# Designed miniproteins, single chains, continued (4): the designs that were tried, part 51

Each design is a single chain, and the fold is of that chain. pLDDT is the mean over its residues in the fold that is shown.

## One batch from the design tools (miniprotein)

Design m13856
Fold by ESMFold2-Fast:
Structure m13856 (fold): chain A 67 residues (1-67)
Amino acid sequence: ERPLVPAPGLTEENIDKLAEELGISKEEIERVLKDPNLYPQEIIDKMAEVTRKRIAEQRALEAARAA
């Protein structure tokens, strides 16, 4: 019994930010990540979009700092 592993950039910190942005608990997000079939695809898609956007923003900030 293994949870489906989300994108490599998902950490405890990222889960916390996802909970804040979506207005749901961290436990709820962890549950969705473990059992995505428990939730509508729309919620899963929204979580993935928010996560990718945040990762892209973080990388852009790092690139700006390096430049």
Scores: mean pLDDT 64

Design m13857
Fold by ESMFold2-Fast:
Structure m13857 (fold): chain A 65 residues (1-65)
Amino acid sequence: MTKLVALDILAIAVAIEEGLSVRIEEEDGVVHVTLRGPEERARRAGERILEEAKRLGVEVEVRVE
C-alpha cells in the first residue's frame, strides 16, 4: 500500500509540474497512468514516473494521450 501511495503522489506532482492532466487507475497490482498534454512534457513525465516505479518495485504502464 505505501509504495502505491508514494507512486500516486509522485505521478500527480510530476503532472502538475509539467502542466499535464493525469488519470491513475490500479488493476491487478499494475498502476496505469494516463498523461494528457504536450507530447514532450508527457514523455518526460512518463520517464520520471517509470524510473521511480522501478526504484519502488511497482509495475506501471504509462499512456500518453
Scores: mean pLDDT 80

Design m13858
Fold by ESMFold2-Fast:
Structure m13858 (fold): chain A 65 residues (1-65)
Amino acid sequence: KDSEIAALEQQIKDAEAAKDAAMQRLRDIVANGGSISDITRAIGAVLRAMGDIFQLELELKKLKE
């Protein structure tokens, strides 16, 4: 139970790092005047990373219930 909570908290931190990397990619594309297609793709990557974090947080909540 406690070890499972700690493992999920670590996975959430890892997923947050991945989201930060995706956000940095988006900033780089915008700063370099990327195409609307490149910007849209980068936004999609950020949204997917946020979705992964949301799923992990739901699992964490389920373990605490």
Scores: mean pLDDT 82

Design m13859
Fold by ESMFold2-Fast:
Structure m13859 (fold): chain A 61 residues (1-61)
Amino acid sequence: AARARELLEEAERALEEGDLERARELVKQAQIEAFKSPDHAEAMELLERAAELQRRIREAE
């Protein structure tokens, strides 16, 4: 859970810096880490944040 949050924060920073490739990689890693969470509600929140970042990355292209 903590790792997925860290990766999403790094992805957001990469997106803000215009590093779309790094942002995509970090979001992918965050999704993998979110799936490892035993807390379904927490995993859903992290996956929703990852989906929102993916949408923003696509809009930045």
Scores: mean pLDDT 80

Design m13860
Fold by ESMFold2-Fast:
Structure m13860 (fold): chain A 69 residues (1-69)
Amino acid sequence: IDEAHLETLVALLRKVQAGEISVDEALAELAAKGIPVNAVVRAALADARRHPLSDEELEALARQVLESL
């Protein structure tokens, strides 16, 4: 796992969860950073918006998503 990619995904998940950015905006930022955007990434961002997670849960989710890519 790329640590910079992990930090980027965690930060975007937090912003989506807080309502600071949309899922589409987060997907655009991930693509700009060279992180592959697929159904798993999109689903994780959408789920984080619907079901708020702790910081530890967000990091675990981000790690799981990146390992699946």
Scores: mean pLDDT 79

Design m13861
Fold by ESMFold2-Fast:
Structure m13861 (fold): chain A 74 residues (1-74)
Amino acid sequence: SVEEAEARLRALLRELGLSEELIEEVLAIFRETVATGDVEAGVRRLVALLERHGVPRADQLRLLAAFQEELMAL
């Protein structure tokens, strides 16, 4: 379910040390991507957000992989 996917993403985001505010912004992008089905737009928005907040590249790649995996599982 979307709620279970969000819970798994939230756990990963917390493990990587992102702020609660940034976590909620990532999850908002996830919810919008699920609602629209526009995975390409969702990925671009996620990358732009993570770059804007100075998230390390290795963490960005891990988050992007998890984001896409959760979308594919729905």
Scores: mean pLDDT 87

Design m13862
Fold by ESMFold2-Fast:
Structure m13862 (fold): chain A 80 residues (1-80)
Amino acid sequence: AAEEAERAAPGPAGLAAARAARAAEEAARAGDALEAGVYAGLAAIAAGVARVAGGSEEAVEAARAAAEAAIEAARRAEAA
């Protein structure tokens, strides 16, 4: 996930996408809903940065997918 994001577009957008992917990985590992929610928020911010940085469609979509995965992990933690 994080590796794929960095390979999609090197530079500011690729770096932001990688940050979103890492935040999503942390959200998935979080033991409680509050922690998962914090990482989901960080992933969403990173995805926004990737979009504004004007990277490739691949980098922007990777960042968006990571943010959605983090939000989904937070929802599952809250539902458990």
Scores: mean pLDDT 71

Design m13863
Fold by ESMFold2-Fast:
Structure m13863 (fold): chain A 66 residues (1-66)
Amino acid sequence: KDEELIKEFKEYLRKLAELGLNSTEEANEEARKLVKEFYEKYPAQVFSPEVAKELAKEFEKILEEM
């Protein structure tokens, strides 16, 4: 279950990274909406301390590889 959430979150992060690379106003707004929708949908699960740490580390790795 946590594995599935992390994989889904990685997909979201990759989409956000692709939008960020475009650096357009429309892409930035779309990215903000995507992030907002994600945390609204998974409040209880994402606020798990262990899951939150793993998601943060995955995000850092994606940014480092970009």
Scores: mean pLDDT 65

Design m13864
Fold by ESMFold2-Fast:
Structure m13864 (fold): chain A 60 residues (1-60)
Amino acid sequence: AREHYEQGVELYKQGKLEEAKEHFEKALELDPNHTGARLNLAVVLGEMGETEEATRVYEE
């Protein structure tokens, strides 16, 4: 849990939102009450929505 959470934070800082999401999800699978992983997963999901829209527009 802790290792996955720390890796997720580093990936988020690098802008790798999909990879950060996967690590936060793994942290929550190991510890469903991990508040830090849950909060950061919510932040990443919010940012991913905006990023996906931008990517779709850019590919057009």
Scores: mean pLDDT 71

Design m13865
Fold by ESMFold2-Fast:
Structure m13865 (fold): chain A 90 residues (1-90)
Amino acid sequence: SPVEEALEEALRAMEEKDRKALGEAVIELYRISGNSKAADYILLAGDYYLQGNYELAIKYLDEAIKEAEKAGDTDLAEGARKMKEKVEKS
């Protein structure tokens, strides 16, 4: 889905340490999903990941998953869970 593609782009930006690409992916995620809270939490998680704070990155991915679930955004929740799994393996 376009939501999963935007989340994969955000994850690539995090892995490549590209803060500009991360911001662009999160803007696209917001445009597609309309879920500003989940998108904001994904950006916050990415920022903490880029700072090397993986504990806070995981915390904010959990908040993004909760906001996606509340909104019924199943693709967004699934994509955020996949992102969390990859961060946890880092």
Scores: mean pLDDT 87

Design m13866
Fold by ESMFold2-Fast:
Structure m13866 (fold): chain A 65 residues (1-65)
Amino acid sequence: KYQAVADYLLLQYLNAILEGDTETAKNYEALMDRYSKDPKAKPYVEEARKILEEELALRQQRLAS
């Protein structure tokens, strides 16, 4: 399932960022980029990236609260 893989990579990337593990975050970003090279996977990766951007924005708001 392309969706499940994209969601997994998104979750691992988000967790790495939240832990301050920049090396792990870079690795998962690279994996998401490679996965998006597959035309069948690309729409799922793009949707996951949008969800990631929204989640990071919400977490930044929570830190400001």
Scores: mean pLDDT 76

Design m13867
Fold by ESMFold2-Fast:
Structure m13867 (fold): chain A 65 residues (1-65)
Amino acid sequence: SKAKEVALYVALSIEMIALGSEAAKLVDGKYVVYITSESEEAREETRKLVEEFKKKLPNVELVEL
């Protein structure tokens, strides 16, 4: 349902903030996560987080900057 999708988007955003990043963005119907960290450990934790959320939330996109 849309309500469950919104709850997952909020959960993803909270986890991103906990990792020292900004909340996930909603762009043209996609939930976009940006990796900007210079730390490879932080980048890898973000990649793992996004892969876990891709199993539950449709239209998740990871962008590495």
Scores: mean pLDDT 79

Design m13868
Fold by ESMFold2-Fast:
Structure m13868 (fold): chain A 77 residues (1-77)
Amino acid sequence: AAQREAVALAVKRIVNAAITGGQSEADREAKREAERLGVDIEVEVKTGPDHTEIRIRVTLPDGTVLEATVVVKNAKP
């Protein structure tokens, strides 16, 4: 469905922003995507000693709530 496809792309962009620039970049991208899609987006980026946790919550106009949590390990490859 178009809504799910658009939200999936937005989530991917927000995760990439969070990995690249942390909370500030994630928030900026979330705000841009929320305005573009006409949805509400909340992002939390939590940095631990060995990981970064990115939590994204999207509320669609129909009241559907989509939530994604991505954990990035700061392990050496």
Scores: mean pLDDT 78

Design m13869
Fold by ESMFold2-Fast:
Structure m13869 (fold): chain A 58 residues (1-58)
Amino acid sequence: SLAEAERLLDVAAETMKENYGLSDEQVEELRREAIEMIREGASVREALQYMYDKALEL
């Protein structure tokens, strides 16, 4: 479900703050983009990969 996907993205967001030093604002932007990807038909795996790839660029 979308709610389950959102919970997984929330866990990833906290991990990124802890491991990559991202700000709350940066993480919320990545989370929002990842949720939009899922709404447009991407898998949760693809959305999570996107968040991690983008976190490394920040």
Scores: mean pLDDT 82

Design m13870
Fold by ESMFold2-Fast:
Parts: sequence; C-alpha cells; structure tokens
Structure m13870 (fold): chain A 73 residues (1-73)
Amino acid sequence: SEERLKELLREILVKEGVPEEEARELAEEATRRAVELIKRASQEQVDAAVRALEEAGAPELARLVREIAEEIS
C-alpha cells in the first residue's frame, strides 16, 4: 500500500500542475515521511489522522494510511 500511496500522491500533484518529474520526487518523499510518522504514531493518533482525512473528503488516503499502519504492526 506504500506504492499505492506514492502513485495517488503523484497523480494529485500532476493534476494540481506540478511537473511529472517533480511530482514523482515529491510523492516519493511525502510517502517516506508519512510511513515514518505512522511508525512513530500511537493507535489513537492513526485513528485521528484517518478521521481527519475522511472529514477532508480524502477517503482513499484515509484507507491507505490505515493499511500502512496495519502492515507496520
């Protein structure tokens, strides 16, 4: 699911007008940082982040964060 998160972030950045090369690099870095944050997060912090993403209208991002947290456990 890390690879899916990277692909989703790349697609979002390209749609927002970021050049493809830069979008790929930014998506990879953002995914790496997200994984590190999830590794350090408590279950309560993960649940709060998932709820915040769902409330922000990003249910696919919320699902991927939960999946990555489960993979790390």
Scores: mean pLDDT 83

Design m13871
Fold by ESMFold2-Fast:
Structure m13871 (fold): chain A 60 residues (1-60)
Amino acid sequence: GKELIDEAYKAGDVEKLYEVGLLAAKYGDVESVRYAAKKLRELGAFEKAEELEEMARELE
């Protein structure tokens, strides 16, 4: 879960962060989706962050 998101964030890998967020959404892990979105915002990837936030809202 969060360890993989944290590793992608430390690497500055926006694409990997987004990919992990999408995978979390697929498995209904809302907390990990929100965490990935937060980390994407911190890296300046606002569009990808908003997309994951929308997915998290749909999952609730």
Scores: mean pLDDT 83

Design m13872
Fold by ESMFold2-Fast:
Structure m13872 (fold): chain A 100 residues (1-100)
Amino acid sequence: KAEEAAKKAEEAAKKAEEAKTGEEALKYAEEAGRAAKEAAKEAGKDGDPKGAEAAKKAAEAAGKAANAALKNAETKKIGSEASMEAGSGATAAATAATAA
């Protein structure tokens, strides 16, 4: 079961990297993340080190998918909503950083 979830995470990560739109990349990244959580949960039930190995591979795949989605989102969303929230948070953080 953990191996099946890991395989799904790897397939979703590959599709996220091949996605031509940010929405597709994000969708597949979310799918890879969910599959990685399933692999981790199943690995815990196995009690076998082989299940833990599958969960590790699924986590790495989910990380790659998240990076692919983030690169696409950076050019489109960080220039508006994400930048706006970061700017607001940065003001509070800059006030705290002045004392450091």
Scores: mean pLDDT 61

Design m13873
Fold by ESMFold2-Fast:
Structure m13873 (fold): chain A 58 residues (1-58)
Amino acid sequence: SELGEGLLELTKLTVEEMEENGLKISEEGYKAAKEYLRENVSEEQAKEILELLEKLLK
């Protein structure tokens, strides 16, 4: 979906910036993202986005 493609691109940029600055996401933030993606994008797109976000888990 267009939303899923946009979110994947935004997530790639955000993850790169956060990794460069040593920033992490919380387990609560990851859970919220997972729930949002389940409702709004395809399973394949959600998987790709969540794999990127998992790199930022503390």
Scores: mean pLDDT 82

Design m13874
Fold by ESMFold2-Fast:
Structure m13874 (fold): chain A 105 residues (1-105)
Amino acid sequence: MTEEELRELIKKAIDKAIEYAKSLGFEVLAVGASVTLGDEPTVSVAILAKKDGKYYLIIFTFKVKDGKLELVSTRILEVPEEDVEKRIAALKAQTERALADPLAY
């Protein structure tokens, strides 16, 4: 897999994760993405989201098979309001790093 192919897959995984979160009624506040390389690469997308006055971290794991993304797991964790700003900063930085250097895993 080339660096450019991996960067495109990260962007597609982010888009799919945002669509899934919105379909569940969540407001998306921040997105973090990371890649685990290997024989079967995975893209993990973490979304900090708000619903009914509460904050949640939603983690989507996509497996890369034949150049396509397959959603293999979704986890939802409630986040205390006091941690929200710190998590927004961390997730934004994670996505920026993943897109700048997708092979530095």
Scores: mean pLDDT 83

Design m13875
Fold by ESMFold2-Fast:
Structure m13875 (fold): chain A 77 residues (1-77)
Amino acid sequence: SLEEEWEKRIDGWFDAYDLDGDGTITREELRAWLEEVAGVPVPDETIDALFARYDKDGDGTVTREEFREVLEEEAKK
């Protein structure tokens, strides 16, 4: 399904930008990923809003689980 394809793509992106291999992405890595996909600079307001949604633990990093949960929440509507 589209959801399964999106989840696999997210996992691939996390692997690409998870430089430490610890299953987390920093705010800067998330911005870099978004800018690469969009091909344009991402506004601070946009990245701040996305990071606030993804960083549910408030530890300054985004885990695969946190990113996946956001996508699942949107799918449930």
Scores: mean pLDDT 66

Design m13876
Fold by ESMFold2-Fast:
Structure m13876 (fold): chain A 72 residues (1-72)
Amino acid sequence: IDLEGLEASVGPELARRLAELAREAEERLAAGADPKEVEKELAERAAELLKTSPSPRAQELAELLEKKAKEL
């Protein structure tokens, strides 16, 4: 994830929370979790978090991630 670009789009607080979710996903992958399952959970949780933002860009990203999670 381009953290600097994400921070500019959704703000520093939400970008930090999204980075935390990404770190949790990386830890699960390192522990031998199924990559597809981790990716789906990450997309779902990130979408929920982005929906809390009043930013139009955050709402757009939430929709894209929600669609991706359904396809996984």
Scores: mean pLDDT 75

Design m13877
Fold by ESMFold2-Fast:
Structure m13877 (fold): chain A 65 residues (1-65)
Amino acid sequence: MEEVEKLVKEARQALAAGDADRTIELSRKILELGHEKEALRLMSEAYRVAGQDEAAAEFEKLAKQ
């Protein structure tokens, strides 16, 4: 549980710094640990930062399921 909290914090810091690639990498690790909705939300925000609005919208849709 502490590992997931650390990954989420690092992903949010990367996102705030505009580092979309790092945010996606960390979000994939969060997803592998079973925290699907949190990971998909972070991926959506990362793709928006990267200017990939269509990809961001798809991940946002998946996170709402």
Scores: mean pLDDT 82

Design m13878
Fold by ESMFold2-Fast:
Structure m13878 (fold): chain A 64 residues (1-64)
Amino acid sequence: MSVVERLQALIDALGREAAARWLVREAGLSPEAAERAIDLVETTGSLDGLSPEVRARLEAALAP
């Protein structure tokens, strides 16, 4: 699965608020970065516009 697909699955399983808290805890994102990542996936189906550092943290945290 892509990072986008894994993040969407997390949102679907936990809900948006709990997914954001999970990203802060497990990926080390700021609350603002976590909300932006969720917004991008829900509105565009993409992580385009995130910094490479945020994308790398998401990829690492969402790895199987």
Scores: mean pLDDT 82

Design m13879
Fold by ESMFold2-Fast:
Structure m13879 (fold): chain A 70 residues (1-70)
Amino acid sequence: MSEQEVNRKVSSAGMLVLAGEVELSLGDNEGALRSAERALELLEEVREAGGEVDEKLEERAREVAERARE
């Protein structure tokens, strides 16, 4: 994976986490879970490729997913 691809995936994951946080605030648990799962998939792809993952962003994505399930 190129550095440009890593940066694009991290940016996309960040936007998805923000979307999931907003969706949770609106009571859209289904949308929030979908956004968080997509963000986690992108961050996992970055980690698999040896890219640097922002641990705080990953934690926020997991938090959204957990809150959306309950």
Scores: mean pLDDT 83

Design m13880
Fold by ESMFold2-Fast:
Structure m13880 (fold): chain A 72 residues (1-72)
Amino acid sequence: GPAPSPVARELGRRWADLFNAAEEILKEAKEKGVSLEQAIEMARERFKDLPEREVEDLIAFLETVAWIEEKK
């Protein structure tokens, strides 16, 4: 079967770290009673040094989770 290269493994860890960070931001936002817009601003400020695509993916994840919770 295909084995991930060392570069692909490192990229995967960074991706997991971003999603874990998104979950923590959403938890903090919920505990503080702040809006999704405020949570997005917190994410942009925290990750301003990350590549634009990774920041966009993080924001899309935040919006998706918030949308799912609002539907409940």
Scores: mean pLDDT 70

Design m13881
Fold by ESMFold2-Fast:
Structure m13881 (fold): chain A 62 residues (1-62)
Amino acid sequence: PANPALAEAAARLAAAPGKSVITPQMADNVEATLLAGAVDRATHPEIRAEADRLMDEAVKAL
């Protein structure tokens, strides 16, 4: 898959603070990281599917 590094970075940002102490700013940073890769999603549907899956996992972790 293309650009797994961005997906991994976003997942690490969501998980990094541990559980029970996630600020709104940290959630915003995860979303910003995903949006940074948005331009590639238009040409690579694989990236879009990966980003959507990562976002779903981040929501479940919150």
Scores: mean pLDDT 55

Design m13882
Fold by ESMFold2-Fast:
Structure m13882 (fold): chain A 65 residues (1-65)
Amino acid sequence: VTKEVAFEIRIVGIGIELGIEVRVKKEDGKFVVYIKASKEQAEEAEKRIKEEAERFGLELGEVKL
């Protein structure tokens, strides 16, 4: 399966691990991540999501809170 699908699965996993709602969409060829959480949880999630994007070599568009 593609790196894109593996990345989406990992992002969903981060949401489960932190107990927050995370959604991933592909917009204009980039991944946009939407986070619904407290500020502290959102900051931790954003950090982990950026690390995963770098590891997968994928272009992350933006992270929205």
Scores: mean pLDDT 78

Design m13883
Fold by ESMFold2-Fast:
Structure m13883 (fold): chain A 81 residues (1-81)
Amino acid sequence: SLEEEIEKLKKAFETLTKSLIDAVKAGKLTVQQGINAVRQFAAYVKREVEEKEKDPENAKKIIETIEEKAKESIRRIEEVG
């Protein structure tokens, strides 16, 4: 369902964001590398939605969620540096 797909995406962004913040704090990644990882993940999941979601309204809602969560993740990573 749309709700399940959105929830899965939110969980994936949270898991990625926590891992990237931990890696930046540990000196394993720069802030910019963390930001780039979020951007690459967002681009990948947007492409998956565009290719697989046949309902344009559902695709729009999922893509808007991806863009919002990517912005939140980038902000959180910037605040760590």
Scores: mean pLDDT 89

Design m13884
Fold by ESMFold2-Fast:
Structure m13884 (fold): chain A 57 residues (1-57)
Amino acid sequence: EREERRRRFHEAALRYLDAVNDPNASKEEIEKARQEALDASVPMAEDGKAGARRLAA
């Protein structure tokens, strides 16, 4: 529930920081991780409306 949503955001944020810190990470990897962190911070209540293009993994 809200706690799981928090965990997802934390994990996404750590992934993003790891990608930025990694000199071998490509711009695409960094951009994807950033987008995932942003999407994880968005309220989960609005995912059903034509949002299929946001994140997939």
Scores: mean pLDDT 67

Design m13886
Fold by ESMFold2-Fast:
Structure m13886 (fold): chain A 63 residues (1-63)
Amino acid sequence: MEAEELIKKLEEAIENNDHTAIAQVVRQAVEKGYEEALAASDNPEVSRIGRMMLAGLAAGAAA
């Protein structure tokens, strides 16, 4: 439910080329642990961002 709202906001931000809104949604997804939900999205751009976030989180944990 909440993850779906973030996915829709991210789709809207990408469509509007609003880099500030994209960064804000990404931050909210990290704070709420919705990276996996974004990666599972059927929108290829949202899914790509979610997978990049998961990869970054794994790299940060390994450092």
Scores: mean pLDDT 76

Design m13887
Fold by ESMFold2-Fast:
Structure m13887 (fold): chain A 83 residues (1-83)
Amino acid sequence: SLEEFYEKLEQLLKELEQIVEEMKKNGYSEEKWKKMEELVKEAEELLELAKKVIPPEKWGIFEEFKKKKEELLKEAEKLKKEA
């Protein structure tokens, strides 16, 4: 359902936020970067699955999650470049 996809995406975003916050506090780590890449891939797979089963009219929620994901990714890339 839409709600199930929302809950799964929210969980993945929280895990991404935690990894980015940890890298901000303790610096960049290749291990943490790779974990972040795994979470990003899972989120992208969930978004593609949601697009196949959820009508386009209801995709507005997914646009917000995509924006949050992109912001976190950009922040993590900045930390990687500064390392």
Scores: mean pLDDT 78

Design m13888
Fold by ESMFold2-Fast:
Structure m13888 (fold): chain A 57 residues (1-57)
Amino acid sequence: EEVVVEVEEVAKTEEEAIKKAIEKARKEYGEIVDIQYKTEKLKDGNYLTKALVVAKK
């Protein structure tokens, strides 16, 4: 069965934040069917990635 979850990660670079979010989703939710993400630069200079993940449980 498929589940829809939101994963958030913060990192010092945009690339690292995206990578951490995707890796977390793969590790915790198994097979990823679809992933949509948005990355925002925070006021402190870090990057926040919010990923909407459709995963097969």
Scores: mean pLDDT 80

Design m13889
Fold by ESMFold2-Fast:
Structure m13889 (fold): chain A 61 residues (1-61)
Amino acid sequence: MDIAALADLPAEEAAARLRTLPRPVAISVAQALLPRLSPEDQEVVLSALPPEAAERLRAEL
C-alpha cells in the first residue's frame, strides 16, 4: 500500500480506505500515515480506528 498516496487523499477518503482493510492492517497503515498528516486530519483518520487503537496511536504522536 502506498502511504504517500493515502496522505495526498482528503482525510475522509483515507479514513474510508482504512475501514475496508482488516483491523491489524488498518492499524499498521494508520501508524505510517499519521506522522504525514496535519493534526486536524490525524483526528479524522483516528476516528476510523477502534477507540483503544486510536488512543494508543494518539499517544505516539
Scores: mean pLDDT 79

Design m13890
Fold by ESMFold2-Fast:
Formats: sequence, structure tokens, C-alpha cells
Structure m13890 (fold): chain A 95 residues (1-95)
Amino acid sequence: MKELKNVKIENAPVGGLGKFTAEGAPDGTHSVALVDPETGKVVGAGGISVQNGKGEGLVRVFGPPGTYDVYITDADVRVGEAPRNVVAKGKAEVK
């Protein structure tokens, strides 16, 4: 599993879409899971397109501001479930 670098979520109001960027994920189109580190459950979901290790996409955040675990997955992401088929991981702060 790859480690993500320079992970950012920008302009993400609760329940809204935020711009998501990250480096270090495999090239291609992947799903994004935002996970509550206390529960290990998905509290946000989106997608990312990665080219030459640099990715950009959108994530919807359902949780309050705070630090979240971020997983890039090659499987459908479902709120309230654990992430599956994880290909990269990192952390992001939602403000």
C-alpha cells in the first residue's frame, strides 16, 4: 500500500463538496474514502484522477471539522462501512 503525500481537502462545508488533491497514489481513476480514525468507518466519499503520481478530485464530507484518515480504493466507497481494496493511505484535515 502506497503512502499519500501533500493531501489536501479545500472548501469542504459539512455535507458539501471539497476539492481533493493528493500525491503518491497509483495512476488512474480511484475512489476516495474519508474515514473517522476513532471508528474506522467511512464518513466521506469521492473520487480522484491520478496522472504521474499527482491526483485531483472531489470529496463530500459528512463529518465535522477534524483530522481524517484518507484511503484511495479500487472499490465502491460506502458511508458507514470500512474501506475495501485500499491502494494508498494518508491523512487530511477538514476545517
Scores: mean pLDDT 80

Design m13891
Fold by ESMFold2-Fast:
Structure m13891 (fold): chain A 64 residues (1-64)
Amino acid sequence: FEIEDKILKVLEEKGSLTQSELARELGLSQSTVSRHLDGLEQRGLVSRDPRTGRYTLTELGKKI
């Protein structure tokens, strides 16, 4: 399955994670995860807390 699907699944299961935690969890480089997170943010499926650096699913992201 697609990397984006894996990111959404992990965030659904664990709630909120940083880019580094997602990279570790998925066994991917931080640059790869960053690229896909940018795409997911542009689509409104995830959001980032600027104070904590943590990503969470939006309401739209939970329905994918």
Scores: mean pLDDT 82

Design m13892
Fold by ESMFold2-Fast:
Structure m13892 (fold): chain A 65 residues (1-65)
Amino acid sequence: SAARAEALRAQGERAFAAGDYERAAKYYALSLSLQPEYAAAWRNLGLALERLGRHDLAARYFERA
């Protein structure tokens, strides 16, 4: 549902702000499984992956944003 996806994005944003990029990436990925059209979540997932050193994967997700 939209509410579920929004809650997952909010959890991802809180995790990202706390520096927990692994948790942030997980929450953004889960939200995108519910709303793959949400461009901002692809960008935020890419940013979390960059912080984790996953640069090639981050680039692919920025392309989808």
Scores: mean pLDDT 86

Design m13893
Fold by ESMFold2-Fast:
Structure m13893 (fold): chain A 80 residues (1-80)
Amino acid sequence: SAEFEEMVKKLEEDLKGAIEYLKKTTPEELYPELEELEKEFKKKLEEAKKIEDEEEQKKALLELTGEIEERLKKIVEKGE
């Protein structure tokens, strides 16, 4: 659906921007964790795209967004 495609594009852009920002402010020792998160996100996003039901697709995308936010927060906290 167009709505799902827009959500995916926005999430990809937001994640890219967040990782680029964090690489400027986070210790370099944590870069592997940021890169691993990005790779894991791309894999899970491809899995979400395979869901045939649009409502389940949107639910999976929202759950993935929350998981990414939580994991980014934990990486930032390690850098403190």
Scores: mean pLDDT 78

Design m13894
Fold by ESMFold2-Fast:
Structure m13894 (fold): chain A 62 residues (1-62)
Amino acid sequence: ASEAVLRAAEEARRIASPEELEIAREVGAALRRIGDQFQAALEVKRKTGVLPATEHVPLELA
């Protein structure tokens, strides 16, 4: 039913070079993995009220 959206996405991919498309997919996969790890940590904190990494946290910002 969403054929128009599918077609627009395919046309956007056709504009990019095959090399750029491959790099974009690799970067997208890496970002999804990072998001998944954060969601898992939040789930533990939500249930126990404490972060799973008490000594070290991923991506220290302080």
Scores: mean pLDDT 64

